# Ledger of designs, part 35: designed miniproteins, single chains, continued (2)

Each design is a single chain, and the fold is of that chain. pLDDT is the mean over its residues in the fold that is shown.

## One batch from the design tools (miniprotein)

Design m5194
Fold by ESMFold2-Fast:
Structure m5194 (fold): chain A 119 residues (1-119)
Amino acid sequence: APPATVDPNRPFHNSPELQQARAILDALLALPVAAYFREPPDPERSYPDFLDVVDDPISLGEIRAMLDNSALDTIEEFKELLRRMFDNYHRFHAPGSPEREAADRLEAVFEELWAKVKK
């Protein structure tokens, strides 16, 4: 549906860029490897030292919620959140781990989709 009100100070929320960000996120969430990224890491259950290595954890589910709640001002912020998520996994998980391999695969798909974004 078209937006009911256009906010000139929040052009991203009323732009084709928001639709492109949602399409990218939906494509990433459809991948089997996205299972590692749907929810934020639970340090008490899965990775008790994760927060000692990662200052600002983020998941695909949280990014989706931010898009749905108009919490982002630009498509560049969306890119930065995804890059931060990949960087967090690269810092915490050892090379060759299933989580690192999942992050590498998801990042490769993201880069292919991002190259097609029109600004």
Scores: mean pLDDT 70

Design m5195
Fold by ESMFold2-Fast:
Structure m5195 (fold): chain A 104 residues (1-104)
Amino acid sequence: MSPMEQYLRDFGQELLSTLPASVQAKAQQFFDAHLGLFRRALEEMERLNISDIEKTLFFMFSLAMMRDAAERLAANPDTDVAELVALVEASFEDQLRVAIERQK
């Protein structure tokens, strides 16, 4: 596991501990899905030889997405995890596109 991936896992556990019991299962499902999406995006960035600065910006963006999802689940326990995951997928695709454009 990469240092960034380990940090996201630890951060997810910290966020989970601050959430109401009623949403912890949904939050765990989201964090597990987010980690898988992050790993795939980071592997693609490595393959495309994206700079360490862009990877760091992507990592910081990923932390913000995790916090946003936790806040949404805390505010609305009925929030659909699949919709949150779809938002992350779309956002990560956009972040990768922006990183590629900045490397030109």
Scores: mean pLDDT 86

Design m5196
Fold by ESMFold2-Fast:
Structure m5196 (fold): chain A 65 residues (1-65)
Amino acid sequence: NMEKIEEGARLIAEGNYAEGGALLLEVAGENPSEEGKSEIAKKVGEILKELGLENGGEGALEGGS
């Protein structure tokens, strides 16, 4: 379920790894196929990128904190 993926990604982005991870694992359990897991990973990445978090790690390594 895309809605759970979005919620899980947002929780992780906010530092709520336990809740976010639990939601993502629940969706992965509902979609145990390689295709389903790949789609979950893709959607999580897209949400994190839209929230501006994808650039945070690179900035810390190259531009400072």
Scores: mean pLDDT 65

Design m5197
Fold by ESMFold2-Fast:
Structure m5197 (fold): chain A 88 residues (1-88)
Amino acid sequence: SLEREKKEKEQMKVNVYSAHVLRRIGDFLDEEFAYLKQNGLDPFDPEVQQKRREKIKAQRDDIRKAAKEYADSLTDDQLKERRERTLK
């Protein structure tokens, strides 16, 4: 049915969105870890951890917005191909 097709497309978009958010947050965390090591900062210091959490929170909304725009820009064929790759 048309309703079922809409639900399947929305689910594929949610999966793409979630994967993109995780990738972008991962990249950001790797960059932050590299920065800490290069500057001799202790990653277990409570002040360093607090600043890192604040940066993640500040970037979260931007990352989510970019991820949504990316997911919404994909064609039905691109969403289908991505889903098929994930299932293999």
Scores: mean pLDDT 75

Design m5198
Fold by ESMFold2-Fast:
Structure m5198 (fold): chain A 74 residues (1-74)
Amino acid sequence: MFNSLDDIKEGDILELEGFGNGIVGVDEETGKKTIYMPGHPEGTIEKLEGDFATIHFLDEKEAKTYKVSFVKRV
């Protein structure tokens, strides 16, 4: 269970239910936390609370909410 975006850092691996595994990054221009998934555009992680992440992928019109869990912490 997540309390905030402070619970994740660059290099952590998250699973998005139904979507697959992504690696946590940081946007160089904004400092916002991002997620990179193989075969998908980069997404900005806007919110992380409980078992859910609100992520805006670059190929999508708006942010969507995904069920999320830790795979690996660095």
Scores: mean pLDDT 81

Design m5199
Fold by ESMFold2-Fast:
Structure m5199 (fold): chain A 83 residues (1-83)
Amino acid sequence: LKEEAEKLRRAAELPELDDEVLEEIAKVVGRAVQELVKRGDLKSAEEVIRLAVEAGRAVAAGDLEAARRHIREMARVIEEAAK
């Protein structure tokens, strides 16, 4: 979880959110959600999934700043859940 949060935080600050970066973000999010579900933290898992959907919608709309905000918020939720 801490490693996944750090990877998402770094990805949000990259100059471009290209397909390779987005694929890596999706894999990191998938691992974090799986671990949260395994821990029984369904509230944090649901919030991460919600933010991932919003980030995907922002990317599809060309709103990269909104996408970055949602990715940073996912990192924050995962980091808090790791405590």
Scores: mean pLDDT 83

Design m5200
Fold by ESMFold2-Fast:
Structure m5200 (fold): chain A 95 residues (1-95)
Amino acid sequence: SEAEANAAMSEEKKEAAKQALKYAYLALLAELRGDEERAEEYREKALEYAKKAGEDEEELRRELEEAFEEVRELRADEEKTREAEAALERVLATA
């Protein structure tokens, strides 16, 4: 039925949205740790999953660029970097 097909598409989009969020947090965590190559890989995956979820890829790209700039500024303070890393790890552990 059309309703069953629509439900399946909805579940696929929900799963894609979860993966987009997961990879966005992994990208931020990698950037905090100074792993720029991993951060770029995870950022790309987050954008790919956001597109699959039907989310605004351009808006997410903009938000990630801003978050990356903030994370890079935080890296000047080792204690704040440690606190931010612990917070991101908690979010990922409960996902």
Scores: mean pLDDT 79

Design m5201
Fold by ESMFold2-Fast:
Structure m5201 (fold): chain A 81 residues (1-81)
Amino acid sequence: SNAEVLRDYILRHPEKFLESVESLAEKLVAESKTPEQAEKAIEYWNQLSDAYLELTRDDPELQKKIQEIRDKTLKKLEELK
């Protein structure tokens, strides 16, 4: 499955995965120009970050970093509403 392939990638390249998550978060914030776009970005980001936390459940340190990116990104998007 696609999820299994992604889990294997994260196990081998946790730092690259983290960089990809940070890049996506920055893009979502940068592309949210209106309150409506920010609201949709919040919904999308919550769904994605929930999946990322599940994918990293066996790596507490990586999961903690994902949670920090999640919280920081949500705060930035809320400020755009």
Scores: mean pLDDT 86

Design m5202
Fold by ESMFold2-Fast:
Structure m5202 (fold): chain A 74 residues (1-74)
Amino acid sequence: SAFEQEVQAIIQEGVARFNEALAAGASREELEAIVRETEARIRALVDKHQASAAQRAEADLLLGIFRQEVRRRA
């Protein structure tokens, strides 16, 4: 779906930004800001699309995977 594609795109951008910042020696505060911004963008997308319970659950699952991946790299 368009919603799923947009969620995936936001997560991919968030991962890329986090990895680039980490490689550049970014502070913990800067890394945490990237995570918060990515989460906020997905929350805004959920609101914009008036996402169903199933779509919200999918977005939450993908955010969980994103959080796990960035924690594993930090």
Scores: mean pLDDT 83

Design m5203
Fold by ESMFold2-Fast:
Structure m5203 (fold): chain A 65 residues (1-65)
Amino acid sequence: MEEKKKAAAEAGRRAEGEAARAASLSGTDQDTIRAGKEALERGDRESEEAGLSPEEGRKAAQEMA
């Protein structure tokens, strides 16, 4: 259970870091930041499909960060 929450949290952080990196490289940082935000929202949906609420996934991310 916690391991799945940890994986979801890491996926979210990875997506955020990837968006920041891409924004540094590209001139379209607006689009890149938006794409990163959408990736985090996808992670929330993935948490729900794993039998966890998005709130539980985010709490686990906070706890395991």
Scores: mean pLDDT 62

Design m5204
Fold by ESMFold2-Fast:
Structure m5204 (fold): chain A 87 residues (1-87)
Amino acid sequence: SDLQQLRDQAIQYLQQALSLAQQGDFDGTIRYVGSGIRLLQRALSLNPDDRGTRLALIYAVRARRLAQQGDGDGTISYLQRAIDHLR
């Protein structure tokens, strides 16, 4: 389904962001999290009651904020949580 394709693409972007965060590349992390957030917002527009997608979006937004602040451990933790809610 279109919803599942959006979720799968969001997982891919968030996994890439996680890899970049583990390498200390915060600029790359912010860019890939931003792409994931846009896909999660589109998925949520198709199914507003999807609690997994909603929680993933909340955690991804928090991860981006922490990456902008240079908090590597916080960024990694929240990206992991976002990905887990999409699986």
Scores: mean pLDDT 91

Design m5205
Fold by ESMFold2-Fast:
Structure m5205 (fold): chain A 87 residues (1-87)
Amino acid sequence: SLEEALEKIEEIEKLLLEATPENAEETRKKIYEVASGLPEGLKIVVEHFVDELLEAMLAGKLSREEFQKSARTMAEAAKEMARWLFS
């Protein structure tokens, strides 16, 4: 349902906002588990953006503030995509 998809996206956002270089792989695994319950198209897009954000963080390409802003922006875009998919 839309409600379940939105709840999962909010959980993924929370996990990303708690991500650090030290817990990046654990966070990725947890996010992949949550994302497994999303519609296939939304799952693929979310997993791709999560991988890109975590890799950018690990490569030192984003400040903490930039990482958090990107995570929130991704979550909002994913929620809009979910609303479109379920409309």
Scores: mean pLDDT 87

Design m5206
Fold by ESMFold2-Fast:
Parts: C-alpha cells; structure tokens; sequence
Structure m5206 (fold): chain A 85 residues (1-85)
C-alpha cells in the first residue's frame, strides 16, 4: 500500500542519516568537500522527514548537521542546529 511504501521510505531516510553519522565518527579526517556533500545530503533527508512528520528523524538530522558544521569549523551553524535538535 501507499502507507506501507511511505513507512519503508521513512526507515530508509533514517538509516541514510545514521550511516552518515557513522561515517563521521569512523573517518575524522574527511576532507571539507566531502563534509559539505554530507551536509547537503542530511539537509535533503531532514526535509523529507519533516514533510513526513517524522520528528525523531528530523531531530537526528539536526544533530548530524550540527556535528558536520562543527567539523567544518562553523561553530555558529553547529550551535544553531544543536539547539533546534
């Protein structure tokens, strides 16, 4: 059903963000270009989760964005995303 398909998509989005978070923890020396690409991906997944009303996955996306921007040296954006999570 459409509802079952939507639930599967929501789970896939959450897992995608979790995999990105895992990559950040396992690879502390990621280049800035890769960090920017991961931030863009998390931003898209967070927007999909927000449209779906998945508050838990939105919070996860905000936490991961905070971690990425901290690694990029953007303390202002990192703090903003952490406070929203």
Amino acid sequence: SVEEAAAAEAEAVRKAIEEIRKELKENPDLPKSKLVSLASAVGIYRAIAEMAGDEETVKLGLEVLSEIYKLLGDEELAKKYKEKA
Scores: mean pLDDT 84

Design m5207
Fold by ESMFold2-Fast:
Structure m5207 (fold): chain A 65 residues (1-65)
Amino acid sequence: SAQDKLDLIVTTIEDWLRRHPDMPVEEVLDLARTMARTFFPDDPQLQERVFAEVERVARELKRKL
């Protein structure tokens, strides 16, 4: 499902940030944008949802580091 793919993307980003805490948030967001466009090319609403969720998770993890 779309939710399962979203959860997979979020989990992947969380794992990357934990392994690479020095990774700039801007790079993470660019990767998320590329993933969203690649996996959901015809669904701009879902692309926006993916990007927003990744941004939320990335900023929250950066706050804890």
Scores: mean pLDDT 77

Design m5208
Fold by ESMFold2-Fast:
Structure m5208 (fold): chain A 83 residues (1-83)
Amino acid sequence: KKEEIEKLGKETIEKLREIAEENRGSLAAQEYAALHEAEKAVKLALEDIEKGAEMLRKIAESAQSEKMSEVLKEAAEKLEELG
């Protein structure tokens, strides 16, 4: 289970980084901030899957990018399925 959480986390962070790199202009700093918060949520999921998923959902709600919000919500759903 922990290896699956780590893999999901890595894939999620890579997708978020791609979105941040595609967003040229003033939003890039905000997207990188969300990426950093998502990294913390993935680390939390290794200790407590439910809390990690909850944190990802919360980050998704505050995300400036709809694509980033969708990736974060999908990751939270997959973490909930693993728990």
Scores: mean pLDDT 77

Design m5209
Fold by ESMFold2-Fast:
Structure m5209 (fold): chain A 55 residues (1-55)
Amino acid sequence: SVYDEILKAVEENRDDPVALTKKLNEIMEKYNLSDEELGALTRRAVAEVEARLAA
């Protein structure tokens, strides 16, 4: 799913903001997401990764 690809991008690129931005833009174009949709999914993915690291 789109969310799974965004989640993976966040997990794999959390220490490389340039690579993360590039990957998120590729996902946005591939799935024809709006800026609002990409932003919402990315915020959810970041929160999920942060929750896993805190647990």
Scores: mean pLDDT 82

Design m5210
Fold by ESMFold2-Fast:
Structure m5210 (fold): chain A 95 residues (1-95)
Amino acid sequence: KAAEHLRRAIEAVRAGDVYGAVEHAQAALNLLKDSPLYPLVTELVDRAVLAAAAGDLERAVRLLEAVREAVEAYEAGDYERARRILEEALAEADA
């Protein structure tokens, strides 16, 4: 499931493995490409990758954890909760 790939991306960021984080995040995005959440997920993942590349691992992990939580809610059938988590994370990132 996409959430499993996001967990591996988070583990890679914590280990300082930006390449591994990108690979796992890309795998999650490929599984979500037909989801109505895809635009919000791609925006937050892009911001997380940029943060990791800049050395801000704490920010990258925080963003990816929000995406993982939202994807887990979506995979459990709670689309409204998933969308809210992503919208709140994006608003916080833009503040």
Scores: mean pLDDT 85

Design m5211
Fold by ESMFold2-Fast:
Structure m5211 (fold): chain A 59 residues (1-59)
Amino acid sequence: MASDEKIDRLAERIAPGVRQARAQPGVAGPAGDSTDIDLPPEEFSRRLKARIDALLAAA
């Protein structure tokens, strides 16, 4: 129910690192701190990936 906000926050924190990593190949981005998400791992990964992809497409 409320996990989408946590996923959005994680994606927003990760997306800048992904953009930086794409601009600078070979530099590992921050691993990022995780929060507890009340979703199955498959669903969590799918939603997080979709949100990151959307943020990268929008920027």
Scores: mean pLDDT 61

Design m5212
Fold by ESMFold2-Fast:
Structure m5212 (fold): chain A 123 residues (1-123)
Amino acid sequence: SSDIKALDLIEEEINKNIDQLRQIASTLPPEVQQQMIAQLDAIREAIEEGRRRLKELLADPNATREEIQKVQQELAKRIKALADELRKLVQQALEQGLISEEQAQQMIELVDNILGLVGWTPE
């Protein structure tokens, strides 16, 4: 369906942003690299799980629009919480001089792109 195709395109774009975050994290000292990679893995796993659940709902002719929206909101909320933890790690690394201002800015922009793609908007 067109909805499933849209989810596939969104996942491809999210994966590109995660891969760019991983590339930046790989240039950082081991002290921050391991923590950031673990957080990126948690974000990827949450997105894969949420996408699987959304595809199952979209394939179910009895699934309601309300059920689909609820799962989308639950996914967005979970990804926001994980993204906030990643932002804390970036900020701590910046304060400790372990990452440059430019790298921190780039990482935050990539995180914000992921949140936009999962449907998070500030209310």
Scores: mean pLDDT 83

Design m5213
Fold by ESMFold2-Fast:
Structure m5213 (fold): chain A 113 residues (1-113)
Amino acid sequence: PSTTLETLLAVAAPEDRELVRELYYKGPKLPIPTDEQILAAMPPELAAEYRALLEKLRKKMAESDAPSYAGLQLRLIELRMTVGRLVVDPRLSPETRTALGRLMLELLRSLLE
């Protein structure tokens, strides 16, 4: 499933929704956060699951043909560009960042089947 603005707004606290919308539209002009930056911004329990899912995804990518590898890499970049940028923004409440972190884990699990 594609990460839409509507999906991001649905998991955000009402007070954060305007900033989520702003960051979504500014997204193409902002740098893509690294996995290390996303991990540092997550609660420890979510960060541990994110590391485990990334290792499984990297293993799946290493065992994939070139087209499947490219497709998984593009989807991972798209997740960092959309959900990842919001997870790392300290202006969003901890509640919103935690909810977005859980959404990111759900989307990563979907890449693993």
Scores: mean pLDDT 83

Design m5214
Fold by ESMFold2-Fast:
Structure m5214 (fold): chain A 65 residues (1-65)
Amino acid sequence: MDDEFQRQVQFSQALADEYRALQADKSLSLEEKKKLMKEKMDELLKKLNLTFDSVAPYGDAPEAA
């Protein structure tokens, strides 16, 4: 059985790390950070074989709104 839970945890941790890195990058505008976060999220979902629904409670970048 695929450890979907482990993949969700990896996604959450990786996404949180990407968020912190982008938030700390003072050379990027808010719009650029938002775009990069969407790209990182999509990349991680594909890499970890997950869907938006399966990761929503683990942090899907809500502050991007």
Scores: mean pLDDT 69

Design m5215
Fold by ESMFold2-Fast:
Structure m5215 (fold): chain A 75 residues (1-75)
Amino acid sequence: MEARERAREAVVEVIRKYGTSDEGLLEARQAVIDELVRGGIPPEEALRFADRVYEAMRGKSVEEAIEAARKVLDE
């Protein structure tokens, strides 16, 4: 499975479980880092993607946050 696809699936799972609370957004950010690094993406690049996903999801509903995260990870 592609690293970005795994990160996308992990974000969906985390946000559906925890919502877009501060805890949910931080858990989703960490899941992006973990899956991208596991997939061979350098930690500095994984952190940049995770920060972009976090900012894209902030202030959104669960459905909007998931869609925003998918768009960032599909770039």
Scores: mean pLDDT 83

Design m5216
Fold by ESMFold2-Fast:
Structure m5216 (fold): chain A 90 residues (1-90)
Amino acid sequence: MREKAEEILKVLEELVERVSKIDPETAELLRLKLESFKKALEQAKTDEEIEEIIKDVIETLKKYVEIESKKNPEVAKEVAEALERIEKIA
């Protein structure tokens, strides 16, 4: 489970980098979510806790796709592509 979480972290780091070239403000918000995810993983002691953290990340990205689709479709596309990659890992 932790190996999947580490792979998801890399996808999220790539997402922040890609979004930073399109919308630096949204990238900063995603970076804060990434830091929260890292902190949650450091505190997780069981595979079940890691699974719940991964589910929270997926739900958060789904909300970002919905919100950004109305505000910035290019950002929404990048988030949606990252979400597809994460769902395949999870």
Scores: mean pLDDT 82

Design m5217
Fold by ESMFold2-Fast:
Structure m5217 (fold): chain A 95 residues (1-95)
Amino acid sequence: MEIELTDEQMELAKKLIERFVELARASPVPLTPEQREVLEWLEKVLNDPNITKEQLKEAMKKLNEFLRAHRDDPAVQALYDEVSRWIREEIRRRA
């Protein structure tokens, strides 16, 4: 059963992506090519006025996978916990 994202969930997702972009841009550590590709795609998603709910769900899933792989920074771990919570709430809404 596919349940549409609520406006509240979309707003929260955008804020989480914004926080990631801000953290990545502020990082003193150079981004890997893979990290840069993810960052550029997420920035494109954030700045697209025609973004679909499906694209936003895909962005959050990709962000969650990325943060899980790069959780050696405490700030990244905190953001990962919030992104994972958003995904769990979306899954519960489908159940």
Scores: mean pLDDT 71

Design m5218
Fold by ESMFold2-Fast:
Structure m5218 (fold): chain A 83 residues (1-83)
Amino acid sequence: SSHSRFYNDLRSFIDKMYQMMKDNPTDPSVIQDIRDTLMTVYHMDIDTANRVVQYIQDGNLGQAATLILIRIRYPHRPASVDI
């Protein structure tokens, strides 16, 4: 299904972002680049982008992927949904 392909591509991208932060833990430009990518490529608002960055920093890559998928699939859904 289109879901499984997109999910696999998204997980690969998140894994790459996590590795970049892990390799450069004190570099604020890496975090800024990731945030800008989330806002530009995935059209996320700054609050949602910050939440995704936080999940990636915490190593919670599954929640990061899930939040991006929810926002793409349900752009009008309230932010207060249980994940």
Scores: mean pLDDT 74

Design m5219
Fold by ESMFold2-Fast:
Structure m5219 (fold): chain A 67 residues (1-67)
Amino acid sequence: HMASPEAREAAELLAQGIADKLGVKKPSKEGIDSAAQFVADNPERAIELAKSAGLEEAAEKLREVFG
């Protein structure tokens, strides 16, 4: 599965939002790559997670890419 630039951007927003919620300043490269894989494999669950976590920007970007 090839992650488009838009899908990777959505995954980066999700990873950054989760890092912020966990008190981490910045997600690692591995964290971003894991988020990109999760988004690619489970886009609907990724949208739900972003909404549940209050990550409005990430949720909207995910809907634009995968909706």
Scores: mean pLDDT 76

Design m5220
Fold by ESMFold2-Fast:
Structure m5220 (fold): chain A 74 residues (1-74)
Amino acid sequence: SAAREAALLAELEALLREARPHELLDLGQVKEIGRVLKTSTDERLRAAARRLLTAVLEDPEAPAEHRAAAQEGL
């Protein structure tokens, strides 16, 4: 629903205001963000999801399974 996507967008944009926001995500959240990027038609939500997945992928200290999930989502 549009209300659910708006709530998720607010959460992702709040995360993106944190230092190293990708470190606050668990594996399930990385996978869910990947699904949002593939299924949502909201370009703002897709942009926020892409930024978070890119941050996970670019951090060599992120767990290997998180980076793999981020790569699959992108």
Scores: mean pLDDT 82

Design m5221
Fold by ESMFold2-Fast:
Structure m5221 (fold): chain A 130 residues (1-130)
Amino acid sequence: MSEEEKLEKFREFVKKIYNDPRFKSMHKLLDAEALKVPNFYDLLPDPVSLDKIVKWIEEGKFKSTEEVLRALAQLILEYLIAYRESDPRYQTALDFNQELLDFIRKEMPELLPLWDKVIAEIANEIASIK
């Protein structure tokens, strides 16, 4: 599969997720009033949202599959780190991660090692926030 074909499949996946009511809370930036870390955005100045990822896809800003995976990894990890495990939005991030893994396993299983690498790199970057 070409890089262009992979990017088109991710575009279709993100569009599907964007229209799924389960992930509506991910359209916008984190709810500052509900955060486990209330100064999270002061510590992470370049946060991502589904609106931002959709905009970047439509503007053709992603040049590689790795760039798309990095953006999706950051979105998931922001939710898992910023919200308490008891918050429904934490479970929403776990559901998003599962949908993404199922998509990769079905359409592009060769990307699973790259996904593991990307999620670890982004997690380490965010962990530097403490």
Scores: mean pLDDT 80

Design m5222
Fold by ESMFold2-Fast:
Structure m5222 (fold): chain A 100 residues (1-100)
Amino acid sequence: SLNARAARTLEKLAEEVLKLAEKLGDPELVERAREIIERARRLAEEDASAEELIELADEIIELAREVVEIAKKKGDKETVLEAEIIAGLADIIRGVLKLI
């Protein structure tokens, strides 16, 4: 189903945010990313609603934007780019889920 595919894609995006959080060495961001991954995995295995997946996408976008702000302060332009791409992809998925 589209919802199952969206959940799996959001799970992968959450895993990419975890990698960036670990690279930044921020324990709070790492913890939040792990919690989001656990939720994404649960939603991917369950019959998740579009509303639940939209909420998951919003959480990933918010965390990715926090990664952007920390990376900017550190002058890490590569991490800024990677986090912005993750936020953009999650926003596209969120938009599609609202229309279907």
Scores: mean pLDDT 88

Design m5223
Fold by ESMFold2-Fast:
Structure m5223 (fold): chain A 63 residues (1-63)
Amino acid sequence: DVEAMERASREILAELGLEATETDVLVMTGLALGALVELEGLSPEEAIERFDERFEEVKRELA
């Protein structure tokens, strides 16, 4: 879910104390997914699952 990934990217950027535009959120999401596919050798589906796991961690830390 692209909306969930964008939301996670926004929350991660906020947690890091960075001022983020919507463009920054999209770039971060794209770079994270691309890095997981290229550097870790994950499939696109695995990259999305890894991103969702990180989103749940950030969500727990922010709660």
Scores: mean pLDDT 66

Design m5224
Fold by ESMFold2-Fast:
Structure m5224 (fold): chain A 63 residues (1-63)
Amino acid sequence: SLEELKEEAARLAGLAAEGAAKRVDPSAVATGEGRVEGEEVIGTGVAGDTVLEGSAKLEDVLG
């Protein structure tokens, strides 16, 4: 319950921060490096397992 509320609060804070980031650097979203879909996979793969695992992510990093 308490942890559940903290988790939901952190998720909402993450969404708010994501919106703020788009306001200051929308190009990051366009390049795929900061896009919600790609960023989620990269963020989840902090261990580096999902990072660069998909060739599509490489093209976003390169340009």
Scores: mean pLDDT 51

Design m5225
Fold by ESMFold2-Fast:
Structure m5225 (fold): chain A 71 residues (1-71)
Amino acid sequence: SKEEEELKKKLMELALEQARAFLDYVRERYPDAVGTITVEGDKKVVAEARTAERTFRRVFDVEAALKKLLE
């Protein structure tokens, strides 16, 4: 349980880093992009970048990643 909680915390940290990297990648190509990062409990990190022409969205599923590592 403690080891699973520590792994989940590390996966959440990595998901947040990946979400920020995704937003940076979009902003390099679309300088007007407005980015948001939403954390859905301890399960998902959602990165969304909105431009005048389109919206880019990426979901980092921490719960799915944890389950895959425990299989």
Scores: mean pLDDT 84

Design m5226
Fold by ESMFold2-Fast:
Structure m5226 (fold): chain A 96 residues (1-96)
Amino acid sequence: MMSPEEVAALIGAALRGIGTIIDLERAIELIKKGELSKEEAEALIERARALIRDLQAARARARALGDDAMAAILDRLIAEIQALIEELERLIEEKY
């Protein structure tokens, strides 16, 4: 049985992942409008890359605990964040 602390940690990781997706989607819209600096976009990409490392650790923990559903959610969040980073990097190259 998974401890309440382990469940809370995994849920916390997933919520941070969702928040980062929202931040990246907002940044993509702002850079398209010329309302986001290159420096702000690059700082967000670095923060998102750090979070991917944390989500990868959380995914490994979920798998170790036998929580395949949580591992699948974390895997999806990692993939979505990676795709948004690539889009934001492409926009930075086009705009700057």
Scores: mean pLDDT 88

Design m5227
Fold by ESMFold2-Fast:
Structure m5227 (fold): chain A 80 residues (1-80)
Amino acid sequence: SVEELLEELRERLLEKARENGGKLSLAEAQEIALEFLSQVPPEYQQEVGDVAAKILRKMGARGPVISAEELERIFDEVMS
């Protein structure tokens, strides 16, 4: 489902943030999101892509680098 795919994206972004000392740049997040979307079944690509774009937009609004805690808050805001 779209919801399960978005949780997988969340986990990938959080894992990268943890590897980077709890921080994730917008550029790294964009790369991870694009790679993830290429693996999403075609029928879900539009919906998952639209939500991923909203998440990336909110990340960019918070600054060039975001903490894992801020990333989790953004996912909670978008997926509520």
Scores: mean pLDDT 85

